# Designed miniproteins, single chains, continued (2): the designs that were tried, part 36

Each design is a single chain, and the fold is of that chain. pLDDT is the mean over its residues in the fold that is shown.

## One batch from the design tools (miniprotein)

Design m5228
Fold by ESMFold2-Fast:
Structure m5228 (fold): chain A 96 residues (1-96)
Amino acid sequence: IEKVLEELKEQVKEARKKLEEAEAKGNVEEVLGLEREDVELGKRYLEELEEALEKGLREVMRTQIRALEEQGLRTLSEEEKEELIERMLKGIEEKE
């Protein structure tokens, strides 16, 4: 489950990078087949999707940690859980 959300977040980040590169080259319409007006809307939409996916990933990670605790992993404090989630999110962000 988290793998699917990780892949989706990766795809959204990749799409945003391609959009930014196309804008820098001045050929967004050719590269992405989008009008300039749609490009701005697309950027805002991708930003909203990135935030939504990050929240989804945090929730999935919390669920996985809870499941591991119930199955014999030592109970973690809320601080330790948040640190683990942040570490996992950093790992995703470091890809590329």
Scores: mean pLDDT 64

Design m5229
Fold by ESMFold2-Fast:
Structure m5229 (fold): chain A 78 residues (1-78)
Amino acid sequence: SAEVERLKEEIVKVAEDTLARIKAETDPARRAAIAFEGMAEIQRLLRELVPLATEEELRELEKRVMPILEEIGAIVQA
């Protein structure tokens, strides 16, 4: 559905925007705060998406988003 596609693209955009903000930030505490805000927004959007999406659609989203989230985690934990 158009709503599922919109939510999937919004989640990817939030993940990409969060990563870009973290890469531009030099202070570790501010990086952690940016990551927390981004993850909270992703979780909010996922709660909207999960009741609407198929398992296959969720798996495709996971393949797109997981590498970005792993990079965020690596930068924040460094």
Scores: mean pLDDT 89

Design m5230
Fold by ESMFold2-Fast:
Structure m5230 (fold): chain A 61 residues (1-61)
Amino acid sequence: ELPEFKVPDDLTPEQRERFREAYERLKKVHEDYKAGKITKEEYDKRQNELGREIARIAREG
């Protein structure tokens, strides 16, 4: 269901907070899609955007 993300340990507090927020938004998007609250197109868009943001933050650890 949710992508498996590795949380780097050597992040700044600000990077950790951004990572956490993006991951929580991703979980929310999955939940909303499964509940029928958003369309498949909106789900794909938000999932891709948030996934890329999470990956970008993780690359910096």
Scores: mean pLDDT 73

Design m5231
Fold by ESMFold2-Fast:
Structure m5231 (fold): chain A 80 residues (1-80)
Amino acid sequence: SDRLIGQGTMYFNQRNYDQAIQYYRQAASVSSGRRRSIAYTNLGDVYQQQGNYDQAISYYQQSLSLDPNNSYAQSQLNQI
């Protein structure tokens, strides 16, 4: 999952959001718990950057359901 998150982040930094979403979704599908929470946080970040706030909120909430101690996801959710 670290490799898939890394590939997603590479595409996110290139502003290729469709590819970033695909890699982060794949990372989430092959992980669980805290690692899946990280993948969902990254999906939230992509959707927030695209201005798709409904999807961003959904993914940050899913991230917090898996890891309530994810202070970054909580902080991002509080900004929307």
Scores: mean pLDDT 90

Design m5232
Fold by ESMFold2-Fast:
Structure m5232 (fold): chain A 73 residues (1-73)
Amino acid sequence: SDSIERELEEHIEELVEEARTVHKLSDAEVDQLRLSLELTKQGMLDLKMPLEEMKKILDRAFQEFVRGVRARR
């Protein structure tokens, strides 16, 4: 659905903005995060999952990415 794809894209942009402003990720790290979240979104769209479950999966992927970045610093 166009509305589901729009809500997921808005959620990804919110997570990307948090990565930049709160977690102070570099431009390269932000680009890598966006790619990871977009690939995760694409994988989920064919599964016809509830929107709230898809958002939770994106939130987990975001948290794991930020943890990995911080562990390397």
Scores: mean pLDDT 86

Design m5233
Fold by ESMFold2-Fast:
Structure m5233 (fold): chain A 104 residues (1-104)
Amino acid sequence: SAEEEIKRALKEMGKITKDIVSKTKNPKMATLILFTFASTASEVDLLIRKGDLAGATRALIEGVDDLIDLAKKIQKEEGVDLSKEIKQLDELRQQLQQLYQKLQ
């Protein structure tokens, strides 16, 4: 189901979030990453409870995009290799975009 796909995608985003947090040496960046995931998860859960699966998918895409931007910033500022995590987020974004198109 679409709900199961959204929940799976949120879980995968959470795993990638933890990986990025483990690699950054900047506490401020770690806080922003964790906040981005937590706010995304809260919004997605709320929208699922309301039966708005298209809205939940859109919220998750926006959260993934924000996390990609933060990961790229960490690479530039800290010299940490996050290429694997960025690729995983890009793949997740593509899957979510396809789901979003089917739900409209």
Scores: mean pLDDT 91

Design m5234
Fold by ESMFold2-Fast:
Structure m5234 (fold): chain A 81 residues (1-81)
Amino acid sequence: MSDDQIQKEIEISLARMRYSVFLIGKKVSEKKGDKKIAELEDEAAKTSKELIDALRAGDQKKAAELQKKIDELLKKINELV
């Protein structure tokens, strides 16, 4: 249905934005020598890519688990900043 398609596209677009932010953050952290932060941002980027795939596949359970993992990684990054 159109409304379900719009909601799915919004969620995928948000996951794509998160992926881009984490990739940029990783490159910035690597240039600063913040290896631990760069590694966490790399894992968050990879998890965001998996989230995009799960959302496209309609796997709501996997998408929810991946969103929780991203939130956990963000908390760890914020604790190091």
Scores: mean pLDDT 83

Design m5235
Fold by ESMFold2-Fast:
Structure m5235 (fold): chain A 106 residues (1-106)
Amino acid sequence: MRREEARQSEEIARENLERAKKDPTNSSTQAAAGLSAGENYWLEGNLRFVGEVLEQQGKIDYQSGDYAGAVRNYTRALELYQKAGASQDVIDKVQKNLDKAKEELK
């Protein structure tokens, strides 16, 4: 189970909104900035969560011998992680799993 990344993005979004609300200087502009940041973090969290689900499905496909399914799901997970701004370590890990699945198709 890997849902920490989506959870962290949601927590960061909530903290940014709280900070905007507590700024006594031009609260309306600060609130708008906080909402924008929170919306982006919420979207990034959702993209990361869907990417994690697809990565897990790719692993299941690989274990069941559906290497073509694994390639499709890992490729989609990689796309979503890149759009979400995931760390290079996460991207590299999914890429290695994708490469292994591609090797099995030969």
Scores: mean pLDDT 68

Design m5236
Fold by ESMFold2-Fast:
Structure m5236 (fold): chain A 69 residues (1-69)
Amino acid sequence: SEEEIMQKKKEELKAFLDRVTSTLSPEEAAALRARFDELIAASKDLESLEKAQRELTTALMERLLARSA
C-alpha cells in the first residue's frame, strides 16, 4: 500500500540522515534535520516524497564527498 511504501521511504531517509549528521558539525546537522522535517510535512503523496528524496540524496552525497576529503 502507499502508506507502507511511504513509511519505508521515511525510515530509509531517517537512517541516511543519521549517518550523514554523525559526520557533520552540530550546526549543519541541526539545519539538515530541520529542512528534512519541513520537506516531509510538505509532501502530500508518494510522487512528491520520491522527488524530495532524490534531490536530498544528491545534496547529501555531494556534502559527504566534500567532508571525507
Scores: mean pLDDT 71

Design m5237
Fold by ESMFold2-Fast:
Structure m5237 (fold): chain A 118 residues (1-118)
Amino acid sequence: MSDEEIIELLKNAKRIVIVYDKDKYEDFANRLKEALEKAGKKVEIMDLEEFIKHGKDKLTSDDLVILVGGNKAYFDVLLSGLELPIIPLLINSKIKGAITFDSPEEAFDYFEELLKKL
């Protein structure tokens, strides 16, 4: 996924839903929500378990999902069969075709730079 593609998804989203692995990335998800709301976006937060159980039936194709987690979270979402626009922000993961970072701080810096281009 290219930076230009991510910026386009962020521009076109009517609502952004941050899906996070609650055991590790709750603080990071809250920081992303604050940054997006400051950029004028409508944002909701949902933990990964809630998203897998109910999110696929509740969300529409006009919603943009930002997934915050590791390898397991990514595969859990992928195996759910969801056909939603998803931006995967993966930490300490090496998955081909996903955006991966060594730390939440690196991921936040990258994302904040994208928001400046909205």
Scores: mean pLDDT 77

Design m5238
Fold by ESMFold2-Fast:
Structure m5238 (fold): chain A 61 residues (1-61)
Amino acid sequence: ADVCSTARGLLNIFRTNLPNNCQDIDFEKLEVELKKSGLSLVPLKDQICFFLKQHEEECNL
């Protein structure tokens, strides 16, 4: 799986730096963009923030 491609796609949706607060994430917009790539949104908002932070160094985000 291309984890870094997914992480960069999510950051592009934010159109700025990694969000400090998961409540700032537009989940409706995220779901639309992820489904275009054949991916599903995780059920918990915190999991998306955790995913991005876990891969920040690995993917040079």
Scores: mean pLDDT 59

Design m5239
Fold by ESMFold2-Fast:
Structure m5239 (fold): chain A 114 residues (1-114)
Amino acid sequence: SMMEKEKRLREAKRRLVEAALQGLREVRRVEEEARNSPAEVENPTTGAKHPVVTRIVGTELRQIGDLEQLFLEALREFENDKKISEELRRFYARVAGLYSRRDEEGLRELLEEL
């Protein structure tokens, strides 16, 4: 039903905002750890040494990738509904914009609107 689709869209939107907030929290945690870590960290599996800044950048790239994957999964759920798919694309653009600016307050406000 249309009401069931609207409920699922709202749930997809909530998941995107929550994932973005979690992503910003994770990046902040890695940055905080970096202040108390050696300049290089060793991968225990490969023995490779990586600069701390590479770890921060790697975390940011992974969190962006996770957001994009979550968006693509949500988009696939609504692939047969052009109106909902377009709304989801516009919503994701808002979330991605807030995420790229590290606007945690804006993401929280967006979540409260849902």
Scores: mean pLDDT 80

Design m5240
Fold by ESMFold2-Fast:
Structure m5240 (fold): chain A 82 residues (1-82)
Amino acid sequence: MLREEAKKLLRELYPDWSDEVIEILVRALMLYAEALKLRGETLRRMSLSSPEEQARLQAELDAKIAELEKERAKLLAEAEKL
């Protein structure tokens, strides 16, 4: 539902843009939302963890966020080519 609503909103805001560009933007937005959720979940776990566990959780978070940001950058680059 959220994806379909975002796609409909983008089509209304940018009626001259192709469905392919809109689909890429929706995917990029979803990756951003996943990154925010992951940060929130990790911060909650860190508040209950030992200092050693907090360091490990922070490293894991940083690695996962970097992967999501890299994937988002690829999607945005694809949109620019269209």
Scores: mean pLDDT 78

Design m5241
Fold by ESMFold2-Fast:
Structure m5241 (fold): chain A 60 residues (1-60)
Amino acid sequence: SEAREWARRYIDAIRNKDSAEVSALSGWVAEHADDPEIAEAWERIRRLIFEGRDIARVLD
């Protein structure tokens, strides 16, 4: 799914400290906020960050 592909790219961007790619992917999420799968993936990543968990768990 697009949400899963986005999540993989976002995780890679964070790992590589690629601030330009992180910014671009965050903008893409804002443009696709009407897609419930994308909204859920973003909320799950934010929750993992808040809880201090590995963001790769969003792919589970």
Scores: mean pLDDT 77

Design m5242
Fold by ESMFold2-Fast:
Structure m5242 (fold): chain A 70 residues (1-70)
Amino acid sequence: SFVDQQYQQFTQSTPNDAVNLIFQIQQYGSTSPDNDQRYQQFMQRVSDFYQRNPNWGRQVNQADIDRIIS
């Protein structure tokens, strides 16, 4: 399904690419009620992913901070 394909892409993306994908799917969702339903399903899976992987985006942000400070 569309949701399965986008979620697979999300889980294989870098944190920055994953955020850009979320914005792209959000814009897609704004084009029709059916697409908004797919966006909501995608975001539910993204939320579940973050709950299971709480450090995923945080680790990259910490590395970026360390790089700037050093």
Scores: mean pLDDT 73

Design m5243
Fold by ESMFold2-Fast:
Structure m5243 (fold): chain A 69 residues (1-69)
Amino acid sequence: ALKEWENAPKEQQVAIAGEILRRYVPEFAAQGDLAREGKLTLGQVAAVISAAMLILSLTDPERLEKVKE
């Protein structure tokens, strides 16, 4: 999922990141919804993804590997 986000055009990266958060990281569903609504900048989305990845690395490493695919 993250690989698709990283390879996406910049104009689509915010929306794709929002879908990834909603689907794989329900703890960040509110941030995912804000991204899908276009209320987050590209930089804010990157920061949220980084925070989600860090939290998953500490609490659910198997889910983190699924998100990285």
Scores: mean pLDDT 76

Design m5244
Fold by ESMFold2-Fast:
Structure m5244 (fold): chain A 85 residues (1-85)
Amino acid sequence: MEEDFDLEVKVALGLIKVAIAKNEYERLKARGEKPSEEFIEWLKKLIEDLRNILAELHRRNGRPEDIATVEAALKEAEKLLKEAE
């Protein structure tokens, strides 16, 4: 139960971080500014964290909806990184 709760929190925080990254990138783009190296490194870490969350969801037979949501978030974060680099 405690482990399942921790995983649910990690999923929720991961999704929030992807939303923050997308919003920040759109704000930078609207101002004609380039993402900082710090933003790029933070985004790379977020992608790694999302990959670890996805692996843990598969290992624990997580809900299909949660798996699909994290996969979509990971794909969106990877797309942001490719556009930001």
Scores: mean pLDDT 82

Design m5245
Fold by ESMFold2-Fast:
Structure m5245 (fold): chain A 78 residues (1-78)
Amino acid sequence: MIDPDVARAYARLLSEMEGLSVEEAAERITEVILRAPTEEQAEQFLRDVMRHLRTKGYTDEQIEEIRKLVEERLEEQR
């Protein structure tokens, strides 16, 4: 198991994703991913979250936009 703080943030993110805007979802996803101890772990979190977005009522177009926003923010931070 990874850092408990990161795991807790991820679990909280998944529970709070209902009703989040595209921008707000991207912001929260980026916050959790930035806490990952390695780039490989960060990529795994990103893939897992993107799969869950569809179950939360986001469209394919919205999911792609969220992914792009997260990737842009990660590029600026790393």
Scores: mean pLDDT 72

Design m5246
Fold by ESMFold2-Fast:
Structure m5246 (fold): chain A 94 residues (1-94)
Amino acid sequence: SELRKKAEQLILLGENMESMSQLPSVSDASKYYLLYNAKVLYRQAAKLYREIGSPEDLAKADEALKKAEELEERLKEIPESVLPEKLRPLLLSE
């Protein structure tokens, strides 16, 4: 399924962004950017899994939403004010 492949790619990209956010050299601004975009990618993947609608894909949608919720909580600990105006255009739309 092309939708499943796309959803899996979005999950992988989100996981890569989370991994990058853990690098010792990453700034709070970059960390906010990476975690925010990972959150959006997980929500987009969940939407695609729900569109497919099989029980296994719905379970993957729930897991992706759980990851997004965990990132939303982590983002609350980082002041949005650390994100420079120049990085705001790089934030993904939900």
Scores: mean pLDDT 85

Design m5247
Fold by ESMFold2-Fast:
Structure m5247 (fold): chain A 79 residues (1-79)
Amino acid sequence: SDIDRAYGYLGRGDYQQAIQYAQRALSRQQSSQAQTVLGRAYYNLGDYQSSIRYYQQSISLDPNNTVSRQNLQRAQQRR
């Protein structure tokens, strides 16, 4: 699936590919997991503003997403 490919690229450090596949997953269905991938990819690219927005969207979709909650705090400290 597109989300599995997004996680695969994220794990290899291919952040642009991770973003493309996560966006493809989102275009078909809203997903807290896809938003988390986008947040992590943008954080690793140094785009902390985009990272924060995607983690906030992830938490809005799933308030119990602990990964996005913890990573949001980390991204906010990079301001």
Scores: mean pLDDT 87

Design m5248
Fold by ESMFold2-Fast:
Structure m5248 (fold): chain A 92 residues (1-92)
Amino acid sequence: AEEEIRRAMEELRPLIEEAAAELKATEDVEEQERIGREWVEKVEEKVSKIEDPKIAEAVRSAAGMALQAVLLGKASLDEAIELAVRKAVEVL
């Protein structure tokens, strides 16, 4: 479980970094909503390849947590991913 979640999160790493940067770069609510929708679609594309629905949901949750931590300046990208993986494994 942990290795599968970590692997999925590493594949999502560039998407988390890009989404956080784009959201920080704009004050326009409509643009923020567009970025958020594209983020959800890209995460779902990656998660759709995960056969175990519990692992799929853990990865969705972890991706959202990592994005929020980076966006709020609470963690670096590396720290956010590690924290998200650890928390996702704890709830499986």
Scores: mean pLDDT 82

Design m5249
Fold by ESMFold2-Fast:
Structure m5249 (fold): chain A 88 residues (1-88)
Amino acid sequence: NDIRYDLYVYGKTSALREFIRPRIEKGESISKIKDELKEGYLSFQDDWRYSYGSLEQFEKRVNEVILELLNDPNLNISEEYREKLLKE
């Protein structure tokens, strides 16, 4: 399944949240998740810029979604891991 296509089709903040949440819960690094999303934007830039704006705007939205998820009490991670990620 191509993440870049999924983000293009489903679009915007909700698709970012649904992509990022299970990956954080599986213990994937935040930097790895951000790198894959940036790669997706760069690969589909002509399509994604219409939904997300510039790369800078896209990266800002990704950071906002990650912060929202880390403050979500329903995020299924340990308190210690959550505090570690919030410090970064």
Scores: mean pLDDT 73

Design m5250
Fold by ESMFold2-Fast:
Structure m5250 (fold): chain A 56 residues (1-56)
Amino acid sequence: MSREERELAALVLLQDRLPGKYSAEQLRDAVLAAAERQPEADAETLAELAEGILRS
């Protein structure tokens, strides 16, 4: 799975877990920030990191 595919999968996971709480732009920015911190992380790990970023 490419980095782009992992980022997209993580975004889908976040949309499922946090429906209506954040804008699509906020979710995308959080996923991108997570990928910057751990570029080799799988989609699940990226989603968990992005959730942490959004809750900060």
Scores: mean pLDDT 80

Design m5251
Fold by ESMFold2-Fast:
Structure m5251 (fold): chain A 66 residues (1-66)
Amino acid sequence: LVDKGKEIYSKMSPETQALLEKAAEAWIAGNVDEAVRLMQEAVNKDPSLSLDQATTAAVAIALEKK
């Protein structure tokens, strides 16, 4: 899961990567509503990215930032 999330993240634009990093930080802080909002913004910026892929990438980033 972490490896797959990192792969998804590395293929995204810098703007989408920034949104996914903010989503990961929101999850680490326990702010689930903000994390979901940021993931939705990432999906809206990159239509090829599904919500499941955005979730996988954000979770992988959150685990790696530990």
Scores: mean pLDDT 76

Design m5252
Fold by ESMFold2-Fast:
Structure m5252 (fold): chain A 83 residues (1-83)
Amino acid sequence: MAELFEALGRVQELIARALALIDQLPPEQREPFEQRLQEIVSRYSQQLQQLGEAKDFDGAVELLRQLAEEIEELIEEIEEVLE
Protein backbone atom coordinates (compact mmCIF):
# COMPACT_ATOMS: atom_id res chain seq x y z
CA MET A 1 0.00 0.00 0.00
CA ALA A 2 2.60 2.60 1.07
CA GLU A 3 4.91 1.69 -1.86
CA LEU A 4 2.03 2.16 -4.33
CA PHE A 5 1.24 5.66 -2.99
CA GLU A 6 4.96 6.56 -2.99
CA ALA A 7 5.34 5.42 -6.63
CA LEU A 8 2.17 7.30 -7.68
CA GLY A 9 3.37 10.45 -5.91
CA ARG A 10 6.75 10.28 -7.66
CA VAL A 11 5.11 9.88 -11.10
CA GLN A 12 2.81 12.88 -10.41
CA GLU A 13 5.83 14.97 -9.29
CA LEU A 14 7.80 14.02 -12.43
CA ILE A 15 4.86 14.81 -14.75
CA ALA A 16 4.49 18.25 -13.11
CA ARG A 17 8.25 18.86 -13.46
CA ALA A 18 8.24 17.79 -17.14
CA LEU A 19 5.31 20.12 -17.90
CA ALA A 20 7.05 23.03 -16.11
CA LEU A 21 10.23 22.45 -18.16
CA ILE A 22 8.26 22.17 -21.43
CA ASP A 23 6.68 25.57 -20.62
CA GLN A 24 10.23 27.06 -20.57
CA LEU A 25 10.93 25.87 -24.15
CA PRO A 26 10.30 28.06 -27.25
CA PRO A 27 6.73 27.41 -28.55
CA GLU A 28 7.95 25.56 -31.67
CA GLN A 29 9.83 23.00 -29.50
CA ARG A 30 7.01 22.32 -26.97
CA GLU A 31 4.68 20.16 -29.14
CA PRO A 32 7.09 17.19 -29.68
CA PHE A 33 7.85 16.90 -25.94
CA GLU A 34 4.16 17.32 -24.98
CA GLN A 35 3.26 14.54 -27.45
CA ARG A 36 6.00 12.23 -26.09
CA LEU A 37 4.89 12.79 -22.48
CA GLN A 38 1.24 12.10 -23.45
CA GLU A 39 2.26 8.90 -25.32
CA ILE A 40 4.35 7.62 -22.38
CA VAL A 41 1.59 8.29 -19.82
CA SER A 42 -1.15 6.78 -22.05
CA ARG A 43 0.86 3.60 -22.74
CA TYR A 44 1.55 2.94 -19.04
CA SER A 45 -2.02 3.90 -17.95
CA GLN A 46 -3.43 1.06 -20.09
CA GLN A 47 -1.00 -1.48 -18.58
CA LEU A 48 -1.70 -0.22 -15.02
CA GLN A 49 -5.48 -0.69 -15.56
CA GLN A 50 -4.92 -4.34 -16.56
CA LEU A 51 -2.75 -4.98 -13.47
CA GLY A 52 -5.37 -3.31 -11.24
CA GLU A 53 -8.08 -5.61 -12.65
CA ALA A 54 -5.80 -8.61 -11.91
CA LYS A 55 -5.09 -7.19 -8.39
CA ASP A 56 -1.34 -7.33 -9.16
CA PHE A 57 -0.32 -4.38 -6.99
CA ASP A 58 3.37 -5.43 -6.91
CA GLY A 59 3.37 -5.38 -10.73
CA ALA A 60 1.68 -1.96 -10.64
CA VAL A 61 4.45 -0.57 -8.37
CA GLU A 62 7.12 -1.93 -10.75
CA LEU A 63 5.36 -0.38 -13.79
CA LEU A 64 5.07 2.97 -11.98
CA ARG A 65 8.83 2.85 -11.32
CA GLN A 66 9.45 2.15 -15.04
CA LEU A 67 7.10 5.04 -15.97
CA ALA A 68 9.06 7.32 -13.59
CA GLU A 69 12.34 6.30 -15.29
CA GLU A 70 10.96 7.08 -18.78
CA ILE A 71 9.70 10.50 -17.61
CA GLU A 72 13.11 11.19 -15.98
CA GLU A 73 14.78 10.40 -19.35
CA LEU A 74 12.39 12.83 -21.09
CA ILE A 75 13.20 15.49 -18.45
CA GLU A 76 16.95 15.01 -19.12
CA GLU A 77 16.35 15.56 -22.88
CA ILE A 78 14.37 18.76 -22.17
CA GLU A 79 17.07 20.04 -19.76
CA GLU A 80 19.72 19.40 -22.46
CA VAL A 81 17.72 21.63 -24.88
CA LEU A 82 17.36 24.36 -22.20
CA GLU A 83 21.10 24.36 -21.28
Scores: mean pLDDT 83

Design m5253
Fold by ESMFold2-Fast:
Formats: sequence, structure tokens, C-alpha cells
Structure m5253 (fold): chain A 59 residues (1-59)
Amino acid sequence: SLKDILEKVSEKFPSASEETRRKIAFAIHNVEVYGASLEDAAKGAGVSVSAIREARSKL
């Protein structure tokens, strides 16, 4: 769920702002649940594709 992703992102990126962690979690959720491309998820969430890739590699 989005909540589970957010908890994991918060644990792995504690130095990031709460807003940034929520945006990354939302982007990952859109990729994994809705099959969005990394590029579309990044654009929709307002984060970089590299941020999504890094976060997913650490989950």
C-alpha cells in the first residue's frame, strides 16, 4: 500500500524532507500499483527519475 511504501521510504531517507518522502512514495506507488512509467510517475509526483530508482533499490 502507499502507507507501507511511505514508511519504508521514511526509514531509508530520514534526511529528506517529509514532502520529498511523500512525493517519492507516491511515485513508487504509481509505478508498482498502476504500471506508470518512471518518467510519468516522476513528472506527476514532482521528483526525479533517479530519486525513484534510488528509493526502489533500497526498499
Scores: mean pLDDT 83

Design m5254
Fold by ESMFold2-Fast:
Structure m5254 (fold): chain A 65 residues (1-65)
Amino acid sequence: GDAASGRALLAEAERLGAEAVRAVIEGNWDLAAQKARESRELAARAAEAFREAGDDVGANKALGY
């Protein structure tokens, strides 16, 4: 991966995380669980892309540090 791919994946993970929160507020627990899982998977992929690019700061940010 590369840092640009990492940033794109992180942005998508953050968007899905926000959608999960909205689903919780709406009482849609199944959708919330799905969006939260998708968000975590993309954040993990973002961290991998950042690590492959040598961007430890980006990787830590993707992992929530």
Scores: mean pLDDT 83

Design m5255
Fold by ESMFold2-Fast:
Structure m5255 (fold): chain A 64 residues (1-64)
Amino acid sequence: SAAEKARLQAAIDALPPLEREVLRLYFDEGLTREEVAEKLGITPAQVDGALVRALKRIREALAA
């Protein structure tokens, strides 16, 4: 629904900048873990960590 999309977008907008950018590149742009890492100048392990933290924060925000 439009309300669910608005809540999701608000949760994404509240993420720390790196976590938000990793989430955007991975899910919106469809880049692989390795491609996101190369584009942002970080390691694939750092991409994995940012995705875990971003999804946890979004899940917690939507559960409130």
Scores: mean pLDDT 85

Design m5256
Fold by ESMFold2-Fast:
Structure m5256 (fold): chain A 109 residues (1-109)
Amino acid sequence: DEIKKRIEELEKHREENEEETLRELERVANSEPRNRDQALLREEARLMLRAYEQGARMSDLQEVRQRVLRDVPFEEIVEWIRKNNDERTAEILIEYLEELRRLQAEARA
């Protein structure tokens, strides 16, 4: 799967160009999924783009996603978010975290 490989490649180079990450997320968010895994990636991309449009930094969104994928406890991710962000941005990132965890749990069920 070309789109899935490209997302995985961007995750390896997440400290690189934010514009490149945005272009790839937009591409994935607007793609037609061929299977359940692609549909999940599309919804993840849409969640991340929504949070970015609300004012979250791409680097913070990528860090939250990585911590979720590594099964870091919810409370630890929330503490990291609040330590590194103002209250408004923290609320956006926490909403993204909650929605991403819900989406990942539904995918595993």
Scores: mean pLDDT 81

Design m5257
Fold by ESMFold2-Fast:
Structure m5257 (fold): chain A 77 residues (1-77)
Amino acid sequence: VSPERRELVRLEMEVGALEVGLETLKLYNAPESTIKGVAERLLRLADRAIEKARRVGDERTVRLMRERKEHAREVLA
């Protein structure tokens, strides 16, 4: 496993943690502004993960991160 792939896994873990946080906030009926802030942060980190995944040729991770971005966008709609 390359160092670049290890870094990518760490980004995926961070995005996953934000997704869990977003679901938890929704479950507890947190303020819309709080939910929006977490979703926007998830979108930014997912973009970074997509860029890194493209550099290492990991098309699967690009696709997974795009799906997570779509979910976050639905929350913001």
Scores: mean pLDDT 82

Design m5258
Fold by ESMFold2-Fast:
Structure m5258 (fold): chain A 98 residues (1-98)
Amino acid sequence: MMLYDFVIEVKLPETSPEELRKKQEITKEILKEEGFDAVAESGNSILGYMKVESIEEGKKIAERIAEKLKEKGLENVEVSLYQRDESGKLVLVYSIKI
């Protein structure tokens, strides 16, 4: 059984630096709750790295993240799931806009 190498990207809307920092902190807390030990900032995006047994498991995690972000009052956010393919290239598998 091969584990799939996934990246979750939470892309936050263009906003003031102060509001962006608040939304980034909320996003990091949600990723931590979902078991992400390491997260990275990339512009207005937060990236979480994980290995899971199936694409379906990865999609369910992305959906839970989107629901939690919406519950915290975040809007105009895109949660994208990328899978690393056999060549190491990240391929978009799933995306949710809230």
Scores: mean pLDDT 80

Design m5259
Fold by ESMFold2-Fast:
Structure m5259 (fold): chain A 74 residues (1-74)
Amino acid sequence: SSMDKIKISDFQKELEKLGYHFLAGLFPLAQVDMEAEVPKSEADKLLELIKSSKDPYSDENIKALADFLKPFIP
């Protein structure tokens, strides 16, 4: 159902809202399909990983974001 999914664009906006501007800026660089929908549970897991990290911009977190976005890259 639509309640269990989030658009990539809405996830990017959530990152921007939380101050993770660098991570949000990676979305247009990767040329992801911004209208694609993902399971909200997977978006929430990634967001909690980023929020709980001492360094949100670590190589591990950048890789986790890249792996999350990979299915939506042309």
Scores: mean pLDDT 83

Design m5260
Fold by ESMFold2-Fast:
Structure m5260 (fold): chain A 68 residues (1-68)
Amino acid sequence: TAARLRQALLDELTREVGEEKARAGMRALEALGPDAPGSEHLAAMAEALGVSEETARRIFLRAAQRAL
């Protein structure tokens, strides 16, 4: 479910960058909304966290795998 994916993403972000930055990343994704392309979600997350888009992609993929 979308809620499960959101929780998995928050957990992965918290592990990588800590709770405060993880919440900032989640807020950036929420501001974009679900209809934005995945590339824009990755760019927004990378910007909010101060990491590369490749790092953001790896975090997102790990969260998606855990949500299964």
Scores: mean pLDDT 76

Design m5261
Fold by ESMFold2-Fast:
Structure m5261 (fold): chain A 60 residues (1-60)
Amino acid sequence: MDAEIEAFLRQKERELAALVEQARAQGALVDPQLAQQRAMDALRQTLDEVREYLEQVGRE
């Protein structure tokens, strides 16, 4: 269980790192504030998913 939770969190960390990299690249082609806003929205979404996942794991 704990190892699966750790793997899930590490995967989300990598996904967020990729989104940051993508936002930096997109910032050169589009409005950089829009790219930043998208990255922030993705962060909040991921945090909510992590919270729900941990609640589901605790429930069984």
Scores: mean pLDDT 71

Design m5262
Fold by ESMFold2-Fast:
Structure m5262 (fold): chain A 72 residues (1-72)
Amino acid sequence: SADDKSQQVAALIKKGEEEAKKMLQQGMSPEDVIKKLTEKLTKELVSLGVPEENARRAAEEVAKNIVDKLTS
């Protein structure tokens, strides 16, 4: 159902936050973290049936929000 997919997306975002923290702690630039996280999230969202264009846009927005929150 749509609710199940929303829960899976929320879990992916949470995992993305954990991975972003690790990458930043390892000295990756915020720009590189955003790029890597966007690519990973886009792939995962497409695998869940989200259209590629929508997945890429959502992934980029989420990645930027995560990194901004961690680097503020």
Scores: mean pLDDT 81

Design m5263
Fold by ESMFold2-Fast:
Structure m5263 (fold): chain A 77 residues (1-77)
Amino acid sequence: SANELVEKAIETARKAIEYAQQGKLDEAVKYLREAIDLLNKALEAISQGEKVDPKLLEEARNLIKEAERLIVQAATE
């Protein structure tokens, strides 16, 4: 379901953040890409009429943004 995809995206984005904070950029990028893919699959399901908790969707988006921010900062320092 879309909710399951969003929950997986949240968990995956949290791992991306953890790896980025540790300076493990290859792992962080891998998990970020997976989180984005999961979110895109959830958004496709939503576009087909599935419903998702708006709070979970916002949490997934915010965690992905934070992971991206940390990775970009680490890569440019």
Scores: mean pLDDT 86

